# Designed miniproteins, single chains, continued (3), part 100

Each design is a single chain, and the fold is of that chain. pLDDT is the mean over its residues in the fold that is shown.

## One batch from the design tools (miniprotein)

Design m11475
Fold by ESMFold2-Fast:
Structure m11475 (fold): chain A 85 residues (1-85)
Amino acid sequence: MMEEEVERVFEETRAYLLSQGVPEELAERLAEVAAEALRKVLEGVPVEEANREAEERVVEVVGEATGERVESGEEALALLQRAAA
């Protein structure tokens, strides 16, 4: 069932981010991005397109949460690691 797979990705992503010290609200927002990317793939969106959209959303979410200007997924991950420290 599509809903069950999406829920699993959400909960696993959230749990992982919380284990890395990411704040709960930010972890949930990022888990929602991962879950939405999977939902799009299951609905027939190409994997490359869904991943690109997910990277753009991660950039937005991390930039908004940290107040920093983020232009790439790599920068978002670097800022997330700094915020967790």
Scores: mean pLDDT 75

Design m11476
Fold by ESMFold2-Fast:
Structure m11476 (fold): chain A 65 residues (1-65)
Amino acid sequence: MDTIRQDPFNVQAANDIYNRLLVDPNDADAIAALRTGLALAPNNTAFQAAMAGWRRRFPDNALAA
């Protein structure tokens, strides 16, 4: 039984993703990376803050829903 092989993103990646989304809120690569980071590290406050900030900054962005 193979247990846990995960490659979570670090806080630096969360910050880079958030800054990318501030420039281009429809950046598909940044969105995919942010979603993956939250799936692998749901307790990472940096990814949570990045997601919340992105949604608040761009409320009309369907990709944030």
Scores: mean pLDDT 69

Design m11477
Fold by ESMFold2-Fast:
Structure m11477 (fold): chain A 98 residues (1-98)
Amino acid sequence: NAEKLLEEARKLVDELERAVQAGASPETIIELAKKALETIYQLEREATRILVRDGDLETAQRYGKEIRELLSRLREAVAKAGLQEEFDKLIEEYDKKR
């Protein structure tokens, strides 16, 4: 489950970066960013489960590093598109629901 979520998150972030470079519409960029965020937060939840239920600190730390790198790339891609404010609102909405 976690590995599939990581693969999907990487794919979505790669797609987002390419869309930004290609000058895709703000709507397309935000839709890709939302999907990437959703997948990354599902991965974070799974990493927390691995830590809390399984006691597997090493695996949880590995996913934590991947999550931080993906979030950093996602933020940079959206910033390059001039959509930082829209992205910040998405983060706030997800944080409010956590």
Scores: mean pLDDT 83

Design m11478
Fold by ESMFold2-Fast:
Structure m11478 (fold): chain A 85 residues (1-85)
Amino acid sequence: SPLEEIKELIEQMKEAIRARDYDGFEEVAKKLKELIDKIVKDPELRETLKSMIDGVVALVRAGDYDRALEALESLELAIKSIFES
């Protein structure tokens, strides 16, 4: 399901942060944004989710890994809420 694919990508992002694989992290973040563009039909919601992903990327680039992981958890909860409604 799209939700399972999203969960897998978020887990891969968390693993990349823990491994300090920043190139792998940015590649997975790009894939997640592409998946959101494909599956989220509401333009406002789509842009909100993509903005949240960009916020995680900014935190990783700033070296704020603890906040990046917290932001990923918030993103996962937001996506789960949308798809379980």
Scores: mean pLDDT 85

Design m11479
Fold by ESMFold2-Fast:
Structure m11479 (fold): chain A 52 residues (1-52)
Amino acid sequence: MTPEERLQKLLKESEERFKEIEPEMSPNQQALMREVLEGMRTMGEWVVKHEK
């Protein structure tokens, strides 16, 4: 599995977990979680680009 494939799998799993708990969250908590997921994606992409 390539680093890119691993990142995509982790992001997909995180998105699925978020959808599972989203109904229990307030709008502010949902907004924060979406920002966290975007941060994870950005950091993951940085790691993949710098993997040696």
Scores: mean pLDDT 79

Design m11480
Fold by ESMFold2-Fast:
Structure m11480 (fold): chain A 83 residues (1-83)
Amino acid sequence: LDEEVERGVAQIALAVLYSTLDGLDKLPAEEQKKLAPKMFELVKRAFARGEDKERIAKVAEKLGELDPSLAAEMAEIVAKARA
């Protein structure tokens, strides 16, 4: 029940995240910085669940470009997802 709901929320969040990335570049830098940590948490959650590793890798690559402080962690997720 709780696990199934959390899994469903993660799936929806990931789909929304992919859609949002196409428009993220058009947001002010401050808004991009606010969204990057939230998206990073979603990526870590989805990766931990073993969901669509290639899509996770693409999202992680884009997030690393938006927030340099996350770049190393995002690069590690990309490497592991594509291994």
Scores: mean pLDDT 68

Design m11481
Fold by ESMFold2-Fast:
Structure m11481 (fold): chain A 88 residues (1-88)
Amino acid sequence: SALEEAIREAAARLREAIARHGRDDPLAVLELALALADSPLVREAVGALHALTFTDEESRRRTVEHLRRQGYSEEEIRLLEREAEELR
């Protein structure tokens, strides 16, 4: 799907941002990844992945529920969780 492609692209942008800034500056990582994103859909996916990567377990559960309510499929949510786990 276009969203699955955007999620993979967003993960690549976040990996690049983490490589440049490290994990200890989540705001700088988010800002750089958003600047590197080439479309609104990729920017949306960057925000979701960043939240799943840099927040606590309770906040991650709330993010997943929010994405489900926004119409993300279970397959897209599983891809987001897998990519976020790799970024941790």
Scores: mean pLDDT 85

Design m11482
Fold by ESMFold2-Fast:
Structure m11482 (fold): chain A 89 residues (1-89)
Amino acid sequence: SHLAQAEAFRALADEYRARAEAAIAAGDYKTAQEYVEQWGRAAEQAIAHMAASRELRAQAADLVAETAREYARLKAGIAAAKEASQRAA
């Protein structure tokens, strides 16, 4: 069902976000960026299934805005950490 698929893609998105943050902490900005892109794709799939679900349709719009903010935050975090690393060299 769309509800079950939305939940599965949300769990996958959370996994990729955690891996992205771990890669940032490790200084692996290339891997971090790959996980941010994978998180973004999984989040888009979750939102699409929520929008198609009768039970979750009303919440889909709020998650679009939240996902966009989180995506921007993660990308900004990678850029800031990379810049700080370059200044330290």
Scores: mean pLDDT 82

Design m11483
Fold by ESMFold2-Fast:
Structure m11483 (fold): chain A 55 residues (1-55)
Amino acid sequence: MKEELIKKLEEAKDLDEAIQIAREFAKENPSLSPEDIENAVKEAIKKKKEKEKKE
């Protein structure tokens, strides 16, 4: 499920959309800790930045 969240976040058009996806996912999965959600968001952002920079 964490991997699914990361994948969806990477496909988000904007950072705002990614934040909305993360919030909705957290509401649907209260068994996951907030830190797990936060880490997924950070991972998706890092991967996107890496691709954008081409490094």
Scores: mean pLDDT 71

Design m11484
Fold by ESMFold2-Fast:
Structure m11484 (fold): chain A 61 residues (1-61)
Amino acid sequence: MKEEREEYAKRLQEVAAQLGPAAERMAKELIESANVMDEDEALRLLREGYEAAQRALAEAA
């Protein structure tokens, strides 16, 4: 379902925005890559990106 991918993509964008413009650009590139993948791989990629961004943000806190 496209909605699951969009939810993770949105969360990734929100966390990346807290990290700065370079992270925002990286998040956009990940989302674009996910759009050409099958849904299982897209969700995995976006989830891993989101987790990495969250760890970076948590470490900065």
Scores: mean pLDDT 76

Design m11485
Fold by ESMFold2-Fast:
Structure m11485 (fold): chain A 100 residues (1-100)
Amino acid sequence: SPVVDLARQMVDTMFSNPPSVGMQRSSQMVRDAVQQFNIPSDMGGRLVRFGGVVSQTTTQSPDQAIQTIQQFTDDMKQQNPSQSSVFDQMRDMAVQQVQR
């Protein structure tokens, strides 16, 4: 899935850069992917918010970071039940990165 692949790249970018640089780079990646793959604007907005959540978790304890990620992805699943498996994969990737 292009969305899942983008989310993986965003998570890697956020943990490989200082927070401000990571946010700028991940936001640009979303803009480029939305244009390239014609991702709906609402999904693009969710991906930008996901980047913000991942950025927030870089300064949190692992337990708090996991809770923050779970809350965000649960909200996304509630809004888009048909994309539940995508949000589950995004959650699992972000949680794994926090735990390393």
Scores: mean pLDDT 81

Design m11486
Fold by ESMFold2-Fast:
Structure m11486 (fold): chain A 64 residues (1-64)
Amino acid sequence: MSNRERIDEAFKRLVDEVGLENTTWGAIAREAGVGVGTVRRYYSSKEDAFYRYIANQILDGSGI
């Protein structure tokens, strides 16, 4: 399993549990079991991470 998958799952879980505003890079890193620098390498911002999260849900929901 890639670091990207771990980070995406950690972000999804945290946003679902505490919301985007309360989700920090450190919390994502701890949840995913990786360093903060690794998280930052995959996302330019929390907004970018959230965009990827909702885009994946939309693609799954639309069947494309």
Scores: mean pLDDT 71

Design m11487
Fold by ESMFold2-Fast:
Parts: C-alpha cells; sequence; structure tokens
Structure m11487 (fold): chain A 84 residues (1-84)
C-alpha cells in the first residue's frame, strides 16, 4: 500500500510537470489532459496511503505525495495564467 501510494505520487509529479510544460508552450488542451491525469494519480496515492500500515513507509509516501501536490499546484498556476 505505501509503495503503491509512493508510485502513484511519482506518476502524479511526472504528469504535473508535463501539464506545466504544455501550459508554458500554450497547448492548453494537452496541459488540461495531463493535469487531470496528475489529479487521478493523487487520488489513487491518497487511497493507497489510507491502507498503509508501516509508519516509515507511510511517511515516505506522504512526503512524495506532498511533492506531487506542489507540482500540480505549480502546473495549475501556469495554466491559469496562460488562459488569461
Amino acid sequence: AAEEAKRHAEEATKYGLLAAKYAEKGDIEKAKEYLEKAREHIDLADAALKRATDPKEKLEAEIELGVAKVAVGVAKTILERAEK
């Protein structure tokens, strides 16, 4: 569960960065698609984290999920500015 949460958080970070990259290029539709995928992986990571039982692995997954949420937040900010 904790490893699953960490893996989904890592995927969310990758999709968040792709969303930011396409938003910067002005490809709003691609940016929105990748942002949606990033959010899906954040939800999956959160669900897996709730099933985690090992405190150390849970903390590692929480840190990785935090990184993913920051990446998604940055992508959202870039996308909002690109739409103006």
Scores: mean pLDDT 82

Design m11488
Fold by ESMFold2-Fast:
Structure m11488 (fold): chain A 74 residues (1-74)
Amino acid sequence: MEEYAEKAAEAVVKGDSEKAIEYLKEGGASDSGAETGVGMAAISVGVGRLIGDVEEGKRLAKRAALNALENPEA
């Protein structure tokens, strides 16, 4: 579970949303959960860049991916 969230977060950081969705689905997320998780991760990365804390943005992106895997409807 955490491994797929980490891979999805890295894919989002690289701008590869298709691969990020695929990793979350492989980790057990629903189609809607994977899309929502990737969307939230992308927002987290964007916020990190805006506040000048890229590492915090990446950490929040991984957390969003984990939430999609633990609660597909969350």
Scores: mean pLDDT 77

Design m11489
Fold by ESMFold2-Fast:
Structure m11489 (fold): chain A 95 residues (1-95)
Amino acid sequence: SEEEERKRRLEHNSRIAQLGKEVVNKLIEEFKKKGMSDKEIAQYVKDNPEEVKKKIKELVDEIAKKEGLSQEEKDDIFTASLVALQGIAESYLRQ
């Protein structure tokens, strides 16, 4: 039914969003382990978009191997991770 299909889509989207948050949390923790402040992390993300995308792709590939994810799911997690990171970086810069 349309209701069952809608429920499956919501559950799938929630999982993708959660995995994207896990990717971003790992990336932020790596920066913090290097001694970077929240503002320094936000500035690095702004100044180095291609390097940040590369790091996110590496973390997504790691999670995908662990979870047995498809290429489409990897692409969705990558997009979700970029959106989540952008929001966090903007929040850090406004503190």
Scores: mean pLDDT 85

Design m11490
Fold by ESMFold2-Fast:
Structure m11490 (fold): chain A 65 residues (1-65)
Amino acid sequence: MERPELTPEQRAAVEATLDAARADGKTYGASDGTFGGVKMKGNPALAALSLDELGYAMRELAERR
């Protein structure tokens, strides 16, 4: 998959969402460890991204954690 072009706001939103999920004991892609609809659906900035873009961003940012 090719890297999607995320805005700085979208990247920060994904990172904040991952951090919040970790603190809350939630997972974003319970079935396959990518992302699910739980916290992502609650963020309007992330709702603007396609499924592919969200999946790639989650994997890329997970590497940084």
Scores: mean pLDDT 55

Design m11491
Fold by ESMFold2-Fast:
Structure m11491 (fold): chain A 90 residues (1-90)
Amino acid sequence: MEEAERFSKKIRDLVNQKSTLDEEEADELMEKLKELFEKVNEILEEKGIGTSLPRYEQFEIVAEIFEKEGNEEYALLARTIAEIEREDEE
């Protein structure tokens, strides 16, 4: 959880241009996001969740699935991405 909260904050701060990442922090964030997106795609395929939904709704659904499976870290990260995607639509 602490690591996921750290990455969630870094994603938010980066999007809001409130922080800069050094090379090591950028590499860690990119690796974590890659793992997240791979898991998101796996869940979407396994549960038959349609790509016709807005991306923020897909991530919200996947976050709920992660929480139900006890994967609180990926649930937090998926919710963070969903919130960012929703804000980009406004």
Scores: mean pLDDT 73

Design m11492
Fold by ESMFold2-Fast:
Structure m11492 (fold): chain A 100 residues (1-100)
Amino acid sequence: SERERIREELRRLDEEARRELAIRAYAELEMRLHRLSPEEARALRAALEAAGTPPADLLERALELARELGDEETAAVLETLLELLRRGEPGEPSEYIRFS
């Protein structure tokens, strides 16, 4: 399925890439919803990077913005990424995953 394909691709991203994706998604959705200029969007990204905001918090807010915009495709990607971050470190698969 499309969701399984997205999940597999997102699993291959390291922690830094997932954090960058979370910041980028949030800034782009804020820009779309609130009509920020490219300069304002760049400033927002820099501020989020400097603040050290947890990626999960950014993704939850980004998901809310995507749902408000009616962007189901972006919402699905953000939900999958949030699930992967909430599962903990990618290098520690559960025993159930290994035996299923």
Scores: mean pLDDT 70

Design m11493
Fold by ESMFold2-Fast:
Structure m11493 (fold): chain A 80 residues (1-80)
Amino acid sequence: SEIPADLLEKLIEIAEKGLGLPKEKAEAAATYIYNLLKQYGFSALDDLEALAKELEEKVGLPLRTARELLQLTVYYLNST
């Protein structure tokens, strides 16, 4: 499957407006996810718990928020 061209901007919107993350954290988290998807394709999403922990450690997201962002990311990708 092709990675949507608007995915990065959509992930920033979901993180900032959907989850209430500050712009800097929303951009960091969205960019991290987007870069993994560009490098590994959809297999980057095969282990959402491992990716949520990476977002906690690398970006500083609360684990609960990282899980919510990843679920919304999967729902968006499955809806396009």
Scores: mean pLDDT 84

Design m11494
Fold by ESMFold2-Fast:
Structure m11494 (fold): chain A 65 residues (1-65)
Amino acid sequence: GQAGDDPAELLVVVLNLVVPELGKTGAALTPAGRLADLNGDGSVDVTDLVLLVNSVTTGREIVPP
């Protein structure tokens, strides 16, 4: 089944997953933090958070009229 179309639901889930991992690097990352390392640099910081948020919010609206 499909989840609701509200990007805020995914944003809240992503924030709750990523925020506690902010500032961690390498071996200090939990499995959740490794999933949040979107740029693949071995650390979770605000860049990874911004990438996740933009993927969630922009992906919903990228359809031709």
Scores: mean pLDDT 66

Design m11495
Fold by ESMFold2-Fast:
Structure m11495 (fold): chain A 96 residues (1-96)
Amino acid sequence: ELTELDKLPILGIEAPVGTSPEEAVNFVKQALEEVGVTPAKIISLELPNGAALVVVAFETEDDAARFANEIQLKHGSDYTLRAISLEERQAVLAAL
C-alpha cells in the first residue's frame, strides 16, 4: 500500500557522476549492514545529469540518523545525503 511509505523517513543518497546504479545501491546496502539498519525500501533512480540517486525509506527516524552518520563518516565528500524533491518522491512511488 503506497500511502504507508509517505509516513516513513526517506533519505536520498546521490552518487558521484559516473557511478552505476548497481554500484550506488551496493554502497548503500553495505553502509546499512555496517550500522545494523534494515531499510523498509530501497529504490534507485537516474538523475538528468546521469548520476545515480538511491532512495531509502526507514522504519524509524533513529535508523535514518544512524545511516546518515555512517555515510558522512565514510564518504561525505563523494556521496551527497539530501532530502528528495517532490518530483523524485513521485518517481519513487511510481517505481513501486
Scores: mean pLDDT 75

Design m11496
Fold by ESMFold2-Fast:
Structure m11496 (fold): chain A 70 residues (1-70)
Amino acid sequence: SSRAQQQALLERAIELIRRRLLAVDPEAAEVLIRGLTTGESPSEEERALLERSRERIAEIEAELRAEVAA
């Protein structure tokens, strides 16, 4: 079902963020996880944190996309 698929993707995304980003930029990791779990929009300051880690977040997104496509 689409709901189960969305839940599995969400859990995998959070796992990758924790594994790839939390140790390097815990602030950006916290903002990203909160957004994914609550749907809360980041503040202007939090958006700056996400932009700081933009390339690493893009790598995580690419890894998740590749796993889903495989």
Scores: mean pLDDT 82

Design m11497
Fold by ESMFold2-Fast:
Structure m11497 (fold): chain A 67 residues (1-67)
Amino acid sequence: GAAAELERAAQGRALGEALKRELAAAGAESITAERLDDTTWQIRAVLDGKEIVATVDLRTGELTVTV
């Protein structure tokens, strides 16, 4: 139902915001968040010269990190 869909989207956004805050606290540079499509956000950052890429799926509320 609509409530469950909103909860999953809110969870995904909350995880993305938490990751951005943790990356900023760790001293990461060039933190960006881009909308790839209606249900997918991508967070990118550089930490100690390494690129970190995270994908947020708003349909499932999942966050996947690739280093």
Scores: mean pLDDT 81

Design m11498
Fold by ESMFold2-Fast:
Structure m11498 (fold): chain A 63 residues (1-63)
Amino acid sequence: SRALLEKERALLAEYKARGVAPPLSAETEPVTREIAERLRRIGDGIDKGLAAGDFEKGLELAR
């Protein structure tokens, strides 16, 4: 969700301001972006599936 990405960015900025490296933050940011994109695709797939009257097809499109 957007809220999770916003919280992640805010935490990274705070750690940078404190002059300490956030734990696994450099590896976490790409994973967080991938998760957000996957959730968006799932949502799009569900919406398309519902419009077509086929929820399972919507989930398949989101893969």
Scores: mean pLDDT 57

Design m11499
Fold by ESMFold2-Fast:
Structure m11499 (fold): chain A 74 residues (1-74)
Amino acid sequence: MKKIVEEAVKTALEVALLRAGLSREQAQRIADRFLKGMSLEEIREELLKLGVSQEQADRIVRTAELAKKILEKA
């Protein structure tokens, strides 16, 4: 069960990152690092460095926060 939930979370985060204008490679890298324990603040800083707006970065961080709650319940 955990592996399926991790794959679903990774896919959801990658889709959110792609919608924010990141490349597939950038989206995959951030999603992989998130699953390996990257903090919400580290995600936000990485997004801002890649040129994502503060508003878009906040939306993605909220998506990642919900994803963490799903992983904790699995």
Scores: mean pLDDT 78

Design m11500
Fold by ESMFold2-Fast:
Structure m11500 (fold): chain A 57 residues (1-57)
Amino acid sequence: SIAQTIYDSSKDLAAGKATKEDVKKKLKEAGLSEKEAEFAANVIEKTIAAGNTVAPL
């Protein structure tokens, strides 16, 4: 399912095991369009960044 792919991709991205590009690729594989995959990957990345209180600076 798309939801399962989003969860798995988010987990891998948060753990540093996958890049944002890998997340987009997996989402497209799960049936999302290119626009949807881009939007979802962007949201996932921002969510992970917000959950990580360590300043990347």
Scores: mean pLDDT 73

Design m11501
Fold by ESMFold2-Fast:
Structure m11501 (fold): chain A 100 residues (1-100)
Amino acid sequence: SPLEEILEEAIEEERKALEELKKKNAPQDVIDFIEDIVRALEEALELARAGRLGPAEAAQLLDEIIKGYEKVKEEYPEVAEILDKLIEFYREARRRILEL
């Protein structure tokens, strides 16, 4: 489904960001936060595949992820550029989900 594709893209973008952050020796709190987001997205993907998560719930999850990253940027400005790219991805992904 289009929702499943968007969630799969989100997991892929998070894994790319995690790899870049690890190479830059980012703070462990930032690494842990992204790993938690990956787990939440993997759970959301399983629920979407089971027909138990719809576009509204997915859009809410992405909004919460955006807000979480904005808070992490305030505490760790050194990772802001990487997190800004993720936030931009999630804003577009959320827009795509709301059109489903």
Scores: mean pLDDT 91

Design m11502
Fold by ESMFold2-Fast:
Structure m11502 (fold): chain A 73 residues (1-73)
Amino acid sequence: SMDALIDEAVDRYAAEHGLTDEEKAEVRKLVRDIVKSLGEELTPKQIEELVRTAMDLLRDRKRRERGEPAPPP
């Protein structure tokens, strides 16, 4: 199922990049919200790419919440 693909992709990314439990929960929620908006037509590879994009967005949000500057270009 799509949920199983999302969970697998998130777990793999978390293991590879050392995500916190909070980050893992937040990326899982964001990916599910996006998938629901798009419908159930994503491939496993597209879900993996979406997880990476969602993590980038969440890290940028957390950085801004802490008043940290964006990384240099």
Scores: mean pLDDT 77

Design m11503
Fold by ESMFold2-Fast:
Structure m11503 (fold): chain A 106 residues (1-106)
Amino acid sequence: MKFPIKLSRATFIALEIAAQLVKELDLKTDEEILDAVLASYKVVKDKVPEGTFVITEGMYWSYVAGLKSQKIVEKLIEYAKKVEAGELDPSKASEELIKKAQEIYD
């Protein structure tokens, strides 16, 4: 992983919500982690002012400590970047995870 990681403000907030979903629901598979990122981005995309954010190396290790898995954190960041790049479709997120992401955002 190369630092700092630059994201849009919306993508950063979506990543924070997705990390919370992974922790609360104990999500483990690539498909579950992807769904959490897509759902979180769908909730946040048009509600956050424009801007950029950076993930520092220290923030990355804080995520690893919180989620207890470097693999999960790396997948969360990978999918967040791909959604921001338009390579993944947030409309494919499950309704259950969209509802849970909305509850975290509210």
Scores: mean pLDDT 84

Design m11504
Fold by ESMFold2-Fast:
Structure m11504 (fold): chain A 94 residues (1-94)
Amino acid sequence: SLEDLRRRVLELVEEMEREIRERYPDDEKIMAVVEEFRRRLEALLAAGPVSAEQLEALAKRMLTEILELRPGDEELKEIATRFALGILAEVERA
């Protein structure tokens, strides 16, 4: 259901926020980008079924903004990419 999808997706975002906070404590700019991603994702889910294309565009925006804040941070890139792919997989399964 859409409610179950929303729950699973938001759980993945919360896990991403936790991992980033643990590795980059006090980096408010990265956390602000992740919070904006969550806000926009919640808005998309509230509007109805999310397409893979809509999610990919939103995830690409988040990844671009995060990597601009920390260019060359391969660990941060891995974390953000892994969770973006996880969220996409949940949307594609729904």
Scores: mean pLDDT 82

Design m11505
Fold by ESMFold2-Fast:
Structure m11505 (fold): chain A 81 residues (1-81)
Amino acid sequence: MEVGEAARRAAREGKGVGGASRNARRGALEAGGGPLTAELAEGVAAVSGGMSKAVGGDEKEVQEAAARGARAGAEGAVEAA
């Protein structure tokens, strides 16, 4: 499984911003991503989900924002490596 897709899928299984970001880290690591990839998947998921929540996003909007952030963070780390 591609690392970005693994991080995105794992983030969608997490509840709230904290659960989604923590799951994004786990998904990236389980798919063979290094520590930087895992940290960026977690961080971008947390920022994206947190921003969605701050502007009044519902639970599904927050979860989708966190999942997209997880993918972007993981893919960015892999591309930079």
Scores: mean pLDDT 82

Design m11506
Fold by ESMFold2-Fast:
Structure m11506 (fold): chain A 70 residues (1-70)
Amino acid sequence: SILDEVKKLVEETKKRLDQARSPEELRQILAEFVKRVGELLSKYKPSDEEILEISKLLQELSGHYQKLLQ
């Protein structure tokens, strides 16, 4: 499902962010994540309920990123 794909992408992106060694790497990782999410949305054409769940997963990644900055 799209939710499984996005969850996997969030987990992989968190790992990449943890290993990033420069602000440039962080920006590139996030840009690639956004592009890949857009591709998944185009492929799966999710329901409004699935979009809401994806939004929660995106907030989880945002929270992880903010914690890494501290």
Scores: mean pLDDT 83

Design m11507
Fold by ESMFold2-Fast:
Structure m11507 (fold): chain A 81 residues (1-81)
Amino acid sequence: GPLLEEARRLYEEIVRVANELIDLGKISLGIGYKLRAMGLLQDLEAAVKQGNLDAARKALEELRELLREAKEELRKVKEQQ
């Protein structure tokens, strides 16, 4: 459904940002973001399967916040010239 499709898109964007962090030498940080994003996506998929839309919406918001955090960290790394 729409929530799962948006969550998958957010997950893919976090993975992209995390891979860029890894390419810039922040390997442990990038891997950490991938693992956290995977956990949140799994929580959201479980919530959708259970029909718990409130839990799914909460997991979706946590994915959005994780993406903001990962993008901010990437910005800081790129500013360390």
Scores: mean pLDDT 90

Design m11508
Fold by ESMFold2-Fast:
Structure m11508 (fold): chain A 79 residues (1-79)
Amino acid sequence: MADAQKLLADAQALIDQAQKAFDQGDYVKANQLLQQAISKLNDAIAKGKAAGDADTVKQGQEQLAKANKLLLQVSKKVS
């Protein structure tokens, strides 16, 4: 489904931008970008489930795990 694939691509771009912000010490920006990515990934997973697209659901869940891992790293830097 094109919409769900676009959400996955948009989320990956946001995760990449969050990683760059994290590497530059901008943890507030990294957090904001990761929250946007997580929102898009949840939407992609929901659309994948509604369409019966198991591959999209799996990709979304894997990207969500990566986003949450980076979010934990951000949290450690602001503590």
Scores: mean pLDDT 85

Design m11509
Fold by ESMFold2-Fast:
Structure m11509 (fold): chain A 79 residues (1-79)
Amino acid sequence: MSKVELAFSHFDELVASIPEELLEKLRSLPEEKGEKAEKEFFRRLVEATLAVPDEEFTLETLKELAVQSLKEALEKYGK
């Protein structure tokens, strides 16, 4: 199983770990900006997940990467 498949098997837990304030910002974006932010978030999360060393591949690390990826996506499209 790939690292990405493992991460997405726990996707509900990753989303649950994201602060509600960030999720609310994403939901409050206009539809076009929301779609771009979601795509950017997904792209960043996949790239970050693939870059994690096997020794650091934990649910805690994935939760941190999910929060960071969404923050960066919102900075790019949430203005």
Scores: mean pLDDT 79

Design m11510
Fold by ESMFold2-Fast:
Structure m11510 (fold): chain A 70 residues (1-70)
Amino acid sequence: MKKELDDVQKQIDDVDKQIDDTGRQLADALHAGDDDTAAALHGKLVDLTGKRNDLKNKGNDIQNKINDDN
């Protein structure tokens, strides 16, 4: 169970890095006036945010089970 929680946290950290990188790329595209690239990057941010929320919910479920078993 703890290893599963650690795996979920690692996935959240990886997604957070992708969000930060995509956010910087989006800012650069907007600054360059590349609206098509900015729109694509904005869509990617929405997808990454959804994945992050799903992983957070999974982590909370695992954490609640650990707390209940303690």
Scores: mean pLDDT 81

